# Designed miniproteins, single chains, continued (5): the designs that were tried, part 56

Each design is a single chain, and the fold is of that chain. pLDDT is the mean over its residues in the fold that is shown.

## One batch from the design tools (miniprotein)

Design m18059
Fold by ESMFold2-Fast:
Structure m18059 (fold): chain A 109 residues (1-109)
Amino acid sequence: DALAPDVDLALPGLSAEQAREIAEEIGAERVEETDGEHLIHIRVPADWSEEEQRKAAEELARRARELLERAPDAEAARTLLEEAERSPPPQAYVLAKLAYALARAELLR
């Protein structure tokens, strides 16, 4: 697929500051606060080349693996990281961001 899915990620149990920190770390488009939940909007930049998407995905995946060494029970993050490694660059980029965000959130709980 030429287009990666647009994803909105809810991270329950985190403070607004913690959600913002994670969003900044992954380069999310924005954070929306709704009914005490912080919704992180993840989008692929439309002007990025496949090579730029691949490099960003690889860097995020590397950082997510480092976080998973400290959060072994972050099963959802591990599953997303494994899927990212098997996905084409646009999907890999989004999945790597999700894996990083979930692993980071688990460490903050």
Scores: mean pLDDT 75

Design m18060
Fold by ESMFold2-Fast:
Structure m18060 (fold): chain A 93 residues (1-93)
Amino acid sequence: GDELAREAVEVGEEALELAREALREVEEGKVGRETLNRAIAAALKAIGAMFLAELALRLGGDEELARKGLELGEEALEIAMRALRLLDEKLNG
């Protein structure tokens, strides 16, 4: 359980970094495939971090680390979804 909690934090931190980078790129007017792929990758990693955190909690892993992984994943997903929405608006608006 503890290894899963640590992995949730690591994946969550990676997701957050990718999400912030994708959002910055879209705000700067970059609407290419690379930015889309980064935003999608951030969203998928964020979901993965939340899944690993929930699994860690179910298996009696480190509750503090698991909650941190969940919070990082939730924040990363919100930012990634914002980037995807802005990208869609710039391509179809």
Scores: mean pLDDT 89

Design m18061
Fold by ESMFold2-Fast:
Structure m18061 (fold): chain A 90 residues (1-90)
Amino acid sequence: SEEVIKKAKELADKLLEAVRAGNFDEASRYAVELIKLGYENPEVRKEIAEILKETADRIVAEHPDNLDAQTLAALLYMAAAILERIEEEK
């Protein structure tokens, strides 16, 4: 749904802002909400997986020397891969 995709993009933006602020507790909360949104909404799961990958790409590009940021990006890539796999097994 359009509303779910809008919420996913808002969560991704908040996640990126939290990472830029060095607030990894807040970034982790937004990451979990974004991942859960993809899991709970199968009709837009592929689109949310793409948002997760695009968000992870931006984190890696913007924070190449920050281990916490790189670790969060790795988690987002793993979550996207899991969501994509669930869609392929239908």
Scores: mean pLDDT 87

Design m18062
Fold by ESMFold2-Fast:
Structure m18062 (fold): chain A 73 residues (1-73)
Amino acid sequence: MSEARTEAVRAILEAAAFFEGSEEESERARREGERQTEEARRWLEENEEKLLQEKRELLEQRRREEELRRLLE
């Protein structure tokens, strides 16, 4: 379903933006990602399984980073 693919793209883009670790960079990455989402959706249809696995790994790393942020505060 397109919704699931769109969510996968967003999760990957959010994880990538979080990995960069900057609010301004995350905003730029989000806007850039939204523009490329249409192209990414088409590409993701072919590589959805691989991206879902990478997304899971990125989300796990993101959760660890988020936990560290909470510890810093």
Scores: mean pLDDT 69

Design m18063
Fold by ESMFold2-Fast:
Structure m18063 (fold): chain A 67 residues (1-67)
Amino acid sequence: SDKEALLEALLELGVSEEKARAIVEAVGGDVEYVAKMSVEELTKIPGVDAELAARIKEAARRVLAER
């Protein structure tokens, strides 16, 4: 599923399992929508700073590229 693919990509980018699961729950499984979100929009999620927001976008981009 897209949720599992996004979780795995976040783990590969060095995000902890607990934090990766929380992010996937917060953003949902729409990887295309996540890839289009701005860094500013992602940093509104509790516990997400600008660096983590960039990793989330990279994870979503990788999932889309491997389809």
Scores: mean pLDDT 81

Design m18064
Fold by ESMFold2-Fast:
Structure m18064 (fold): chain A 74 residues (1-74)
Amino acid sequence: YKVSFTVFGSPEKKTDEVKAVIEKNGGKIVSEEITYIGLGQYQIDIVVEGDIDMDKLKADIRALGIGYFDIEEV
């Protein structure tokens, strides 16, 4: 799976929070990519593997204040 989201300002804290909820829900982090896309905005892409509870993961990501994210099977 690839978990993708965008943040304004410093991406480090929000990326770490998302990685923590991925691991909590059975995911293993394979890679991360943080790309500056302009106007103070960053694209975050995290590749994960494992038996992930997708419903709980989506709920936990929303609870972090991330309203727009994508989870793609890769």
Scores: mean pLDDT 82

Design m18065
Fold by ESMFold2-Fast:
Structure m18065 (fold): chain A 70 residues (1-70)
Amino acid sequence: AEELIAQGIQAYVAGDYDKAIELFKEAIKKDPNSYIAYSALARALREQGKFEDAKKYEEKAKELKEKKEK
């Protein structure tokens, strides 16, 4: 999961948002409790103009981050 997140961030920084989204989705499949992967996916979706999908993943990232502190 962590390696996939790192690869996704590299794609995002390069402006390849489609590849970043794919890699972040794969990271979520490996670790569905990764708030970092959900947060990164939401950011990539916003860059693509997919605001409705981005909002859903942002809310999921926030939920998981709060759960980690308990």
Scores: mean pLDDT 80

Design m18067
Fold by ESMFold2-Fast:
Structure m18067 (fold): chain A 64 residues (1-64)
Amino acid sequence: MEELEELAKELGIPLEDLKKLAELRKDPNKAEEAAELILKIMEKVLGKPVNTPEEGLKATELLS
């Protein structure tokens, strides 16, 4: 769990969001909710809405 705390701090997102994403990823029926949370995380990481492919690519690289 300490790894998630460090990752959350580095990305500037709440640890709770990362834990929720990990939980949603385990349930195939919650794939849509997981996708929505990923978009929220990307928006927080960039500090603005992801509106361009370039911004989306940068957010994906930060989350990878």
Scores: mean pLDDT 64

Design m18068
Fold by ESMFold2-Fast:
Structure m18068 (fold): chain A 95 residues (1-95)
Amino acid sequence: SEEVRKFWLETQERLGELLERLKELLEKVKKDPSLIEEVLKEVEEIKKEIEEIIKEIEEKIKELEDEKVKEQLRKLIEYTKKEFEEILKEIESLG
């Protein structure tokens, strides 16, 4: 449906923007490792925003009947969690 497609597109955009901000923080620490403590605080804020979006996705999955759309949303959650953890590990390795 158009509503489901809109939710999918908006959710991908929101999560993509947060992952891009996380990548920018990684590059910031690579250039100046003295910023690690400041960057880790910003990473915690991004983590909370991602967790809120994931909760919204999980609530939306409960309302949906289309199993393919549910699977796509679950894959988006798993991809986002994996990307977040890998970037966080990289940031922590620089501190």
Scores: mean pLDDT 87

Design m18069
Fold by ESMFold2-Fast:
Structure m18069 (fold): chain A 101 residues (1-101)
Amino acid sequence: LPPLPDPAEALRRAGEAIARHVKRLMEKGYDKDFIAKAVRTAFNHLADLYRQAGLEEASELVRRAGDEAAEIVKNAKTPEQAAEGVRRVMDRLAEEAERLA
């Protein structure tokens, strides 16, 4: 598999997309447990891509970040809180990925 270009930038962009999607679903009245599962699924897909590229440590970090982001969504009081929480998790994940490089 080709290497992932600029993993940190890719992670930040993915985080913004996930955060926007989470906010939109919450604003539309979707169940928080459903949204949390969708977030975990998105992070697991990203983790699978890193594992397929041979980046096992990065894959494990992404899986843990997905669990953290899902919990933030479940406990968020507002769509803005959920989106901001997802962004913070992804920014921290991007920093951790940069340190592994």
Scores: mean pLDDT 81

Design m18070
Fold by ESMFold2-Fast:
Structure m18070 (fold): chain A 94 residues (1-94)
Amino acid sequence: SFLELLEEFGRRLEARDYAAAKRLLLEALRLASKLIKDEKKRDEVFDLFTEMAELLDQYEVADERGDEETARRYKEEIFERIERLKKIAEEVEA
């Protein structure tokens, strides 16, 4: 399910498994494109995925450089977007 993909993405991100996180993000986006028929909600979801992909790249770079403060901020912003996606998914699947 879409929610299960988002939860697994969060777990892989916490594990710093960036390759798995990137794959799960793409799978979640692919599933969202099939499930969301409302144009406004689809656009919001695609914007959130675009932002998360950019934040994930920035998080990986900061983490690899040992910039713990910057990495923590990017990770927090990713999790905020996961929570927004979960709320949208609940509205669409309700």
Scores: mean pLDDT 84

Design m18071
Fold by ESMFold2-Fast:
Structure m18071 (fold): chain A 59 residues (1-59)
Amino acid sequence: GMETARKALEKGKEMLAAGEPAAAITAFHEAQRLAEKSGDKELAEEARKLLEEAIKAAR
């Protein structure tokens, strides 16, 4: 649901802040998938942008 997607997004943000971009990628991907499934387009777009940032940080 929306809360589960938001929790995954927050977990990803924490991992990215901790310098763990690979772990953040997994969390943001899950957040995007859950947000899309629940119809939360805004949360899905936020997760997508953060996923792209985490991918850039992981390179």
Scores: mean pLDDT 82

Design m18072
Fold by ESMFold2-Fast:
Structure m18072 (fold): chain A 94 residues (1-94)
Amino acid sequence: MEEAEKLIKEAREALKNGDVERAYELATQAFDKAIEAARKATSPEQKRKVAELLKEVADIFEEIADKATDPELRQKAYRLAVAAYIEAIGAEIE
């Protein structure tokens, strides 16, 4: 969970600096770490925390998609935003 939180923070800083491509790399790494945390989450508290992280990742991918001028990057970011949101719902229910 801490690794995902750090990567989320770094992705947000990259977006503030206008580095959309760097933000995408960091957000993708954050998504992978959040999924690993979801698989290891056993308590309702851990599952809620993971769902929050996945929602934050989804928000970052949406912002990347909105700011991206490259159509391929925009499409990839939108797909990952949807995927992260679905994973967040799954983590909350389980």
Scores: mean pLDDT 84

Design m18073
Fold by ESMFold2-Fast:
Structure m18073 (fold): chain A 57 residues (1-57)
Amino acid sequence: MKEEAERLAKGILEAGKKYGVPEEEAKKLADQALKATTEEELNKVEREAIRLILEHS
């Protein structure tokens, strides 16, 4: 879980910058990923990140 959370957080920040997601929103999602303690919470953050990226793509 910790490795998955860290990887997701980095992915959110990197993809967010590439697709023009506001840095504040990307950082909030990355922080939520790092705070995720369950697989369900991590999956929820991942879905939100994908949605934000698609909205700015």
Scores: mean pLDDT 79

Design m18074
Fold by ESMFold2-Fast:
Structure m18074 (fold): chain A 72 residues (1-72)
Amino acid sequence: SAFEEHFKKGRTLFLEKKYEEAIKAYEEAIKEASGKEKALAYDLLGNAYEELKQYDEAIKAYEEALKIDPKH
């Protein structure tokens, strides 16, 4: 699926420490996702922002994940 392709790309870029590129890939994954998958993509978006020390953006991403999946 389009979600899986963007999500896997984001994870690969994150592991390569290409955090700005990972953010773009996770944003594309979020557009194609709903429910649990969207919450997971927001959580990883937050992780990428945190690695860039963009803490306000990271908090916003984590809050969006929790709104979708409160058990996350």
Scores: mean pLDDT 87

Design m18075
Fold by ESMFold2-Fast:
Structure m18075 (fold): chain A 93 residues (1-93)
Amino acid sequence: KVEELRKEIEELLRRIGDVVSPETAQEVKGLVEKAIEAAEKGDRVTAANYIVALSLILVGTAIEETDPQRREEIIRLGKELVRKLQELVDALT
């Protein structure tokens, strides 16, 4: 189950990379990796803080997106990523 969640998160990161700038994709990936690392150490609070930061970056990116279809895709993928990351953090802690 944890391995399945990791694969789903990796696929979501890849799909988000198709709809955001390379710089934003790298920042999103970094926050996901930091949240997972904190959770693996049992630091639930630090993991939650990285998930909040991730949500803010994704919301900001969606607000700045001028293409309605791409904006909706960012919102959809972002919500799914946050949900799966939360499930993984809960499974690890």
Scores: mean pLDDT 87

Design m18076
Fold by ESMFold2-Fast:
Structure m18076 (fold): chain A 65 residues (1-65)
Amino acid sequence: GASTEEGVATVKSLFPDLTDEQAAIAGTGLSVIAENNNVSVSQIANGVSKYGTAEDLVGLGKSTL
């Protein structure tokens, strides 16, 4: 599975205005979702970025922690 660092880096690259703390929460949560659904963090993050906001991404991450 993707590492937490990879998830955080992916989130930060798509939403550079996020704080390091917000990116860590979102990236960690997306890594869990990716593992559970056998998809990549980038696939989930790209889906959220198309239909949601940076706040939605952080909320999704927080809900999985």
Scores: mean pLDDT 72

Design m18077
Fold by ESMFold2-Fast:
Structure m18077 (fold): chain A 55 residues (1-55)
Amino acid sequence: SAGEEEARRIIEEAIRNKADVKTLKEAGKRAMEALGGDEKKGLRVYIEAAERVAA
């Protein structure tokens, strides 16, 4: 969905740019807003974004 794509993009960019912990937390808040506060989707999207950067 568009919200999941936006959330993943936000997290991926923060990780790729080697953002500090504070910036990464702010990115996480923005991603959760894009997901409508869906915590289960939030965890999945975060793992997916991290795996994409690590690949």
Scores: mean pLDDT 79

Design m18078
Fold by ESMFold2-Fast:
Structure m18078 (fold): chain A 79 residues (1-79)
Amino acid sequence: IDELTDAAVAAVKAGDADAVRHYLEQIVERAPEEGYDAVLAALTRVGNAVLERQPTDPALADEVGKAIEEAGARLRALR
């Protein structure tokens, strides 16, 4: 999961919203194998990267931020 999280963060820094969405979906799908806390931590790391990018690319930040919130809601529903 760390490799997927690092790839998602790199995609945020590159401004590649499609790549970020792809990696977010894969991260959430790992929840049964990695555990809830590990996946939540991964989503938090990606979210922090989005917040850091918002001043430069607010459209990307808004789009990806919504995807992270949806992923987090799906993850919380498993609890």
Scores: mean pLDDT 74

Design m18079
Fold by ESMFold2-Fast:
Structure m18079 (fold): chain A 60 residues (1-60)
Amino acid sequence: MKKETEELARETIELAEQLPDELTRDSLIERAEKAREEVDVEGAKRLVEQARAAVETYRA
């Protein structure tokens, strides 16, 4: 489901851009782009969860 994977990858990138740590941000963005290219829906779902957790930890 290409549209779902693309939306999840976009959300991951948007969340990652909120992070101050360049290493974590760049890693999440790279993995999101790869998941979009491979249409890895499960991987994209996990990345969104990881990005949300990272942003929540940063804000805490």
Scores: mean pLDDT 80

Design m18080
Fold by ESMFold2-Fast:
Structure m18080 (fold): chain A 90 residues (1-90)
Amino acid sequence: MKEELEREIELAMLMISLSVTILALRRHPEATEEAAEALEKILRRAKELEVPEEVLEHIEAALEAARAGDVEAALEHLRRALEALGREAD
């Protein structure tokens, strides 16, 4: 029970972090460096939580796109990561 609840809370927090990053980057497309910093932290946490490989791949691709200043690609990968994580989180 406790470990299951803790995992559910952590997955929900990860989904919130991804959603906030999407919203922030849509409002401030110039903030790609800040988005990349947030995504580095999100990626580390996702790896710790052992999320599906598909989620990790999309977060990593979003991070690479943000580092390259490609806002459109970063947003697309973030949406795909959130969608895949939503399926995993039940």
Scores: mean pLDDT 84

Design m18081
Fold by ESMFold2-Fast:
Structure m18081 (fold): chain A 70 residues (1-70)
Amino acid sequence: MSLEEIKEIIKKFTKGAKSISVEELKEILKKLGISEEVAEDIKTALLNENIKSVSVEEAAEIIYNLLKLL
């Protein structure tokens, strides 16, 4: 899956929003086949850094890097 395909998926889930919450990021990760446990760990790591939302670009990079670690 390419970075551009991931951005298109995010746009579909967010209805064209410029940023997504860490909760929305978790749901997108789960829909892309990432386990509930890993998706929750990513959400928790972001919240521990006081990150409550990420840009579409940042979300796409996070998802792309996670898919490479399968």
Scores: mean pLDDT 79

Design m18082
Fold by ESMFold2-Fast:
Structure m18082 (fold): chain A 64 residues (1-64)
Amino acid sequence: LTPEQRERLRQQAEELGRRAAEALNAGDWETAARYLRELARLLEELGEDEAAARARELAEQLAR
């Protein structure tokens, strides 16, 4: 990834994290799980594998 592409992906990851948190606070577990799965994908693209794994684990727990 170029530095510009990496910055764009980080901004997208931040937005998805914010939306997931909003869904969690609203008790919308299904929507939160969707956003967390998308977040995990972007975090893997950024090479942040530990953060991606945590997001994926939380999504699995919420989806049940």
Scores: mean pLDDT 82

Design m18083
Fold by ESMFold2-Fast:
Structure m18083 (fold): chain A 62 residues (1-62)
Amino acid sequence: GPKLVVATADFAALLPNELDFKKGDILEVLKEVNDDWWLARLVSDPERVGYVPASLLEDAPE
């Protein structure tokens, strides 16, 4: 199934290819580009896709 993660903090995108999110947002990880940055989409708004800092994300609970 899809890899779902939850945001542990707010993130404000600084670049147009980054995805901003709020604490508690659920994201689907599309690709782990490196250890620091992942490509993800918001589950609540799947049209919003961008790079996110992996350090602010943890596996979503059941």
Scores: mean pLDDT 84

Design m18084
Fold by ESMFold2-Fast:
Structure m18084 (fold): chain A 65 residues (1-65)
Amino acid sequence: SDELVEEVQEIVARIHNLASQSEEAQKILDELGKKLNELWEKGASVEEIKKEAEEALKKIEEAVK
């Protein structure tokens, strides 16, 4: 749904803002990019993509604290 897509976009925007603050956060973003490519290749749902983005955001938030 559009609502779920908007939630993913908001998470990704937050990740990009935080990733600019540290090399460690940038590495986590790179790993997320690889995971999203794998999910894309297998035809994963937006719901699965959201879960991966949420996990990456949590790791990045811990890295920039």
Scores: mean pLDDT 78

Design m18085
Fold by ESMFold2-Fast:
Structure m18085 (fold): chain A 69 residues (1-69)
Amino acid sequence: DAKAYLEKGKELFAQGKYEEAAEYYVKALEIDPNNEEIRNAAKEFALALQEAGRTDLAQALGEKVKPLS
C-alpha cells in the first residue's frame, strides 16, 4: 500500500505534477514512516523540488520525513 503511493508519486513527479506528487509521497510516509526506501525517495524528491524552485513543497515534505526529530 505505501509502495503503491510511492510509485504513483514517482509517476506524477516524472510528469512535472509536483503538488500532486508531494501528496502521494506524504501518504506513503504516513503509512510507513520508518521505511528507508520511501524516506530516501522523499529526500531525493525534496532536493529535486528545491532545484525546480518549489522550496515551499520541499520544506513541507522535509518536515514529514523527520517524524522523530
Scores: mean pLDDT 78

Design m18086
Fold by ESMFold2-Fast:
Structure m18086 (fold): chain A 62 residues (1-62)
Amino acid sequence: IDQREIDVGMALMLVGLANIFASKGDLELAKELLEKAIEILKSQEEPDEELLEEIEKRLKEL
């Protein structure tokens, strides 16, 4: 399995978890989870720019 696929999978899990906490009103934890997802994606040699922009947009909307 490609490391990029593993990193994307982890980032998507963190985004899903952030959505759950945001729906419960825990915006602080949701923001932390989205920030961790962004860090994982940025650690790649070739970051998924489209996915990064989507997560950054979600972070700003919280």
Scores: mean pLDDT 78

Design m18087
Fold by ESMFold2-Fast:
Structure m18087 (fold): chain A 66 residues (1-66)
Amino acid sequence: LSDEVQRALAAHRGILSNLELGVLAELLEDPTASNREIAKRLGVSVSSVSRARRRLIARGLLTPTP
């Protein structure tokens, strides 16, 4: 991970869940990754990834996908 990505994750560790941090990290490395691919990499359900993505959008850390 780049220094910027590592710093961003560290800054948000206190306010984001482990799942939200994992989803954010995956999307920062590969913005085109599907919810299924992220779920497979993190060992969680697609629904969990989708919910984490919604929370990240609500926090202003991700834009809604058009």
Scores: mean pLDDT 72

Design m18088
Fold by ESMFold2-Fast:
Structure m18088 (fold): chain A 56 residues (1-56)
Amino acid sequence: MADLQKQGEWMLEILSGDKETTERFKKEFEEALKNGDVSKVLAKAMEYIMERTSKL
């Protein structure tokens, strides 16, 4: 699916490498998306991705 929700969760799972943290973020993203807080979820996901990338 070309769904932002699925794509974001998938990327975090790959980049985080931490299963526990990834599961926590997945639930948080689902909650925020359900409440229509997409911008907040995207901002948080981007920050996390950038931080993980910098640790390369």
Scores: mean pLDDT 65

Design m18089
Fold by ESMFold2-Fast:
Formats: C-alpha cells, sequence, structure tokens
Structure m18089 (fold): chain A 77 residues (1-77)
C-alpha cells in the first residue's frame, strides 16, 4: 500500500508538471491536488508505523504540491 500510494503520487505529480508546462493550469491543479491527497494518506500511514523520517519527506512533498497548486492558480487569475 505505501509503495502504491507513493507511485500514484509520483504519477500525478508528473502529469501535473506536464500540464503546467503546456499552460493547462486547470489540469495542473487537478493533478497536483491528486498527488497531494496520495501524499497525505502516505504520511498518515508512515506516522502510524513510526517512520517519522519518511513521514517528514512526505510532508515536504505535500508542501511542494501546495506551492505548485498556488502557482497554477495565480496563472489562472
Amino acid sequence: ELKELWGKAIENAKKGYEAFKKKDYEKAIEYFQKAKKYLEELKKLLEKRGDLENAKAAEQAIEEAEKLIEEAKKKLK
């Protein structure tokens, strides 16, 4: 499950970045929000397992996804 959640987060982040590069900011926001949701579930599971180091890495990835969502929103006006 952890590996699957991480894989889904990476896939959606890549799609979000591709959409952002093509100036499809609505799609970029959608994909980055999906990536964020998978990362949030991953973080919760890692915290429950006591894997605080990887949970912190997931939190940093969530913050980066939030930053990308905000940048895409600014482009939409």
Scores: mean pLDDT 84

Design m18090
Fold by ESMFold2-Fast:
Structure m18090 (fold): chain A 85 residues (1-85)
Amino acid sequence: MLLKIERVDGKLIMTYEVGGENPDEVAQEVERDAAEFGAPTKGSVKGANWDEAVSDGEVRDKVKAVIEKSQAKGVPATLTITFPA
């Protein structure tokens, strides 16, 4: 579930709830947002993150992987994604 949308320094930052969510559902939501705003340039969830842009075809798989890594560490959190403006 999308919790927050911010515009910071010409970028779109979106925060998603992942603690009680299915990773596939969150990944699908991020994939839809990426279709509108462009492929994510950064992503972070407690215990897992990435600093490199993800190709359009890999957004869903990358989001699922970082959520699963965070859940495996027992630290349910929010996922923060940075989209190009």
Scores: mean pLDDT 70

Design m18091
Fold by ESMFold2-Fast:
Structure m18091 (fold): chain A 56 residues (1-56)
Amino acid sequence: MEKRKKALEEIKKVLDENATASPETVDEKIREVLKKYGLDMTPEEAIKEIIKEEIS
C-alpha cells in the first residue's frame, strides 16, 4: 500500500474530528501525519488531494 494513500486517509479523519478546531490546530495535526509517513507535502497540498479524490 502506498504511504501517500494511508496518510491522506488519516488526514481525512483529522479533518472530520477537528471540524470546529482552529486552522492552526488542524495544520499541526496534518503535519504530524505527513511526517509520520515521510511525506514532504504541505497540509494545504494534502487537503487539495483529498478534495480532488472525494468531490471529483
Scores: mean pLDDT 75

Design m18092
Fold by ESMFold2-Fast:
Structure m18092 (fold): chain A 55 residues (1-55)
Amino acid sequence: GNALAETARGEALAAGLSEEAAERIAQAVKDNENDAKKASELAREVLLEEGVEPG
């Protein structure tokens, strides 16, 4: 699997996000592995939707 996507999913779950939100973050990282900025922005949107402020 994509190690970065797996790490992002695990960190989202550790932060208290739902499995669905964690999977969306992992998918954003995987689908945008060649565009780190886009992957980060999509992950940030999921965090905000779940009520988590990015640190």
Scores: mean pLDDT 74

Design m18093
Fold by ESMFold2-Fast:
Structure m18093 (fold): chain A 79 residues (1-79)
Amino acid sequence: MAALEAARAAGDRRAEAELLEALGRQAEAEGRLDEAIRYYDEAAALYEQLAKEGDESARRPAVEAGIRSGLLLMQQGLK
């Protein structure tokens, strides 16, 4: 996870959010739904923070990550 560590060290929250999405997709592909949900939630939170700070391009990824997390929660029987 060197890329995620590098993004965090650099304070690059956009790169961090993008890497968290990638980790979420990997966890989902491996059937680790709890881990996938956590990664998508972390990515959504970062994108939402960026959007609130004026990065309008972060709004769509924030919504998409949140929707994917919600779908996985429903798949697990969690609401």
Scores: mean pLDDT 80

Design m18094
Fold by ESMFold2-Fast:
Structure m18094 (fold): chain A 57 residues (1-57)
Amino acid sequence: MSEETKKAILEGKVEEALELLESSDDQYASTSENSRTLLELLKEGKLEEAKKMVEKL
């Protein structure tokens, strides 16, 4: 996961974080458990859960 994606999530920039996560998933197509979980959390508006996850990355 890129540092830009982590920064966007921590700053609460949900829209920017979603774009970064979608771009990464399309290009690398790997089972990045963290990227998929973060994408779902952000789509559901669970920003605080996404921030906690990013802190451990």
Scores: mean pLDDT 71

Design m18095
Fold by ESMFold2-Fast:
Structure m18095 (fold): chain A 60 residues (1-60)
Amino acid sequence: VPLEGTATAVKDYKAKTPDELSIKKGDTLEVLEEVSPDWVKVRKDGKEGIVPRKYVELDL
């Protein structure tokens, strides 16, 4: 199922690899796709990367 919409970061996350995106609690993110059940691809400030799904609250 295509997962499109917005999400809010519920916790700070620091990227460990270049493929991941660093986010801060309260950040508004664009949700691009669900890469796996535990990871979502998001965009923030023109940058795209993956973050753990548990660190964001999806706006359905």
Scores: mean pLDDT 78

Design m18096
Fold by ESMFold2-Fast:
Structure m18096 (fold): chain A 100 residues (1-100)
Amino acid sequence: ADEELREAVRRAIEAIRRGREEEAVEALRRFAELVPRADQELALEGLEELILAAEEHGAGRRVLEAILEAAMALLRAAETLEHILRAIGLVLRAIGLLLD
């Protein structure tokens, strides 16, 4: 799961950077599917990188919605207070991008 998660993050970042909306959405959905089976620190770091890419390069609504879905998947999978608070922060950042 961890190697697959890293690959999903890499694909999503590259797709966001190049404006490839469908590819970004597909990679983000794969990321969300992998979250419950992956290391939570890797998933949190990966989503932080994804949100930074969207903030830096811009992203369409469908990509931002997929980022929000991924953040919600992280929040649902979070087991420690630290991970829950970090996941909430990522959900709020994703909502902020959707409202801009």
Scores: mean pLDDT 87

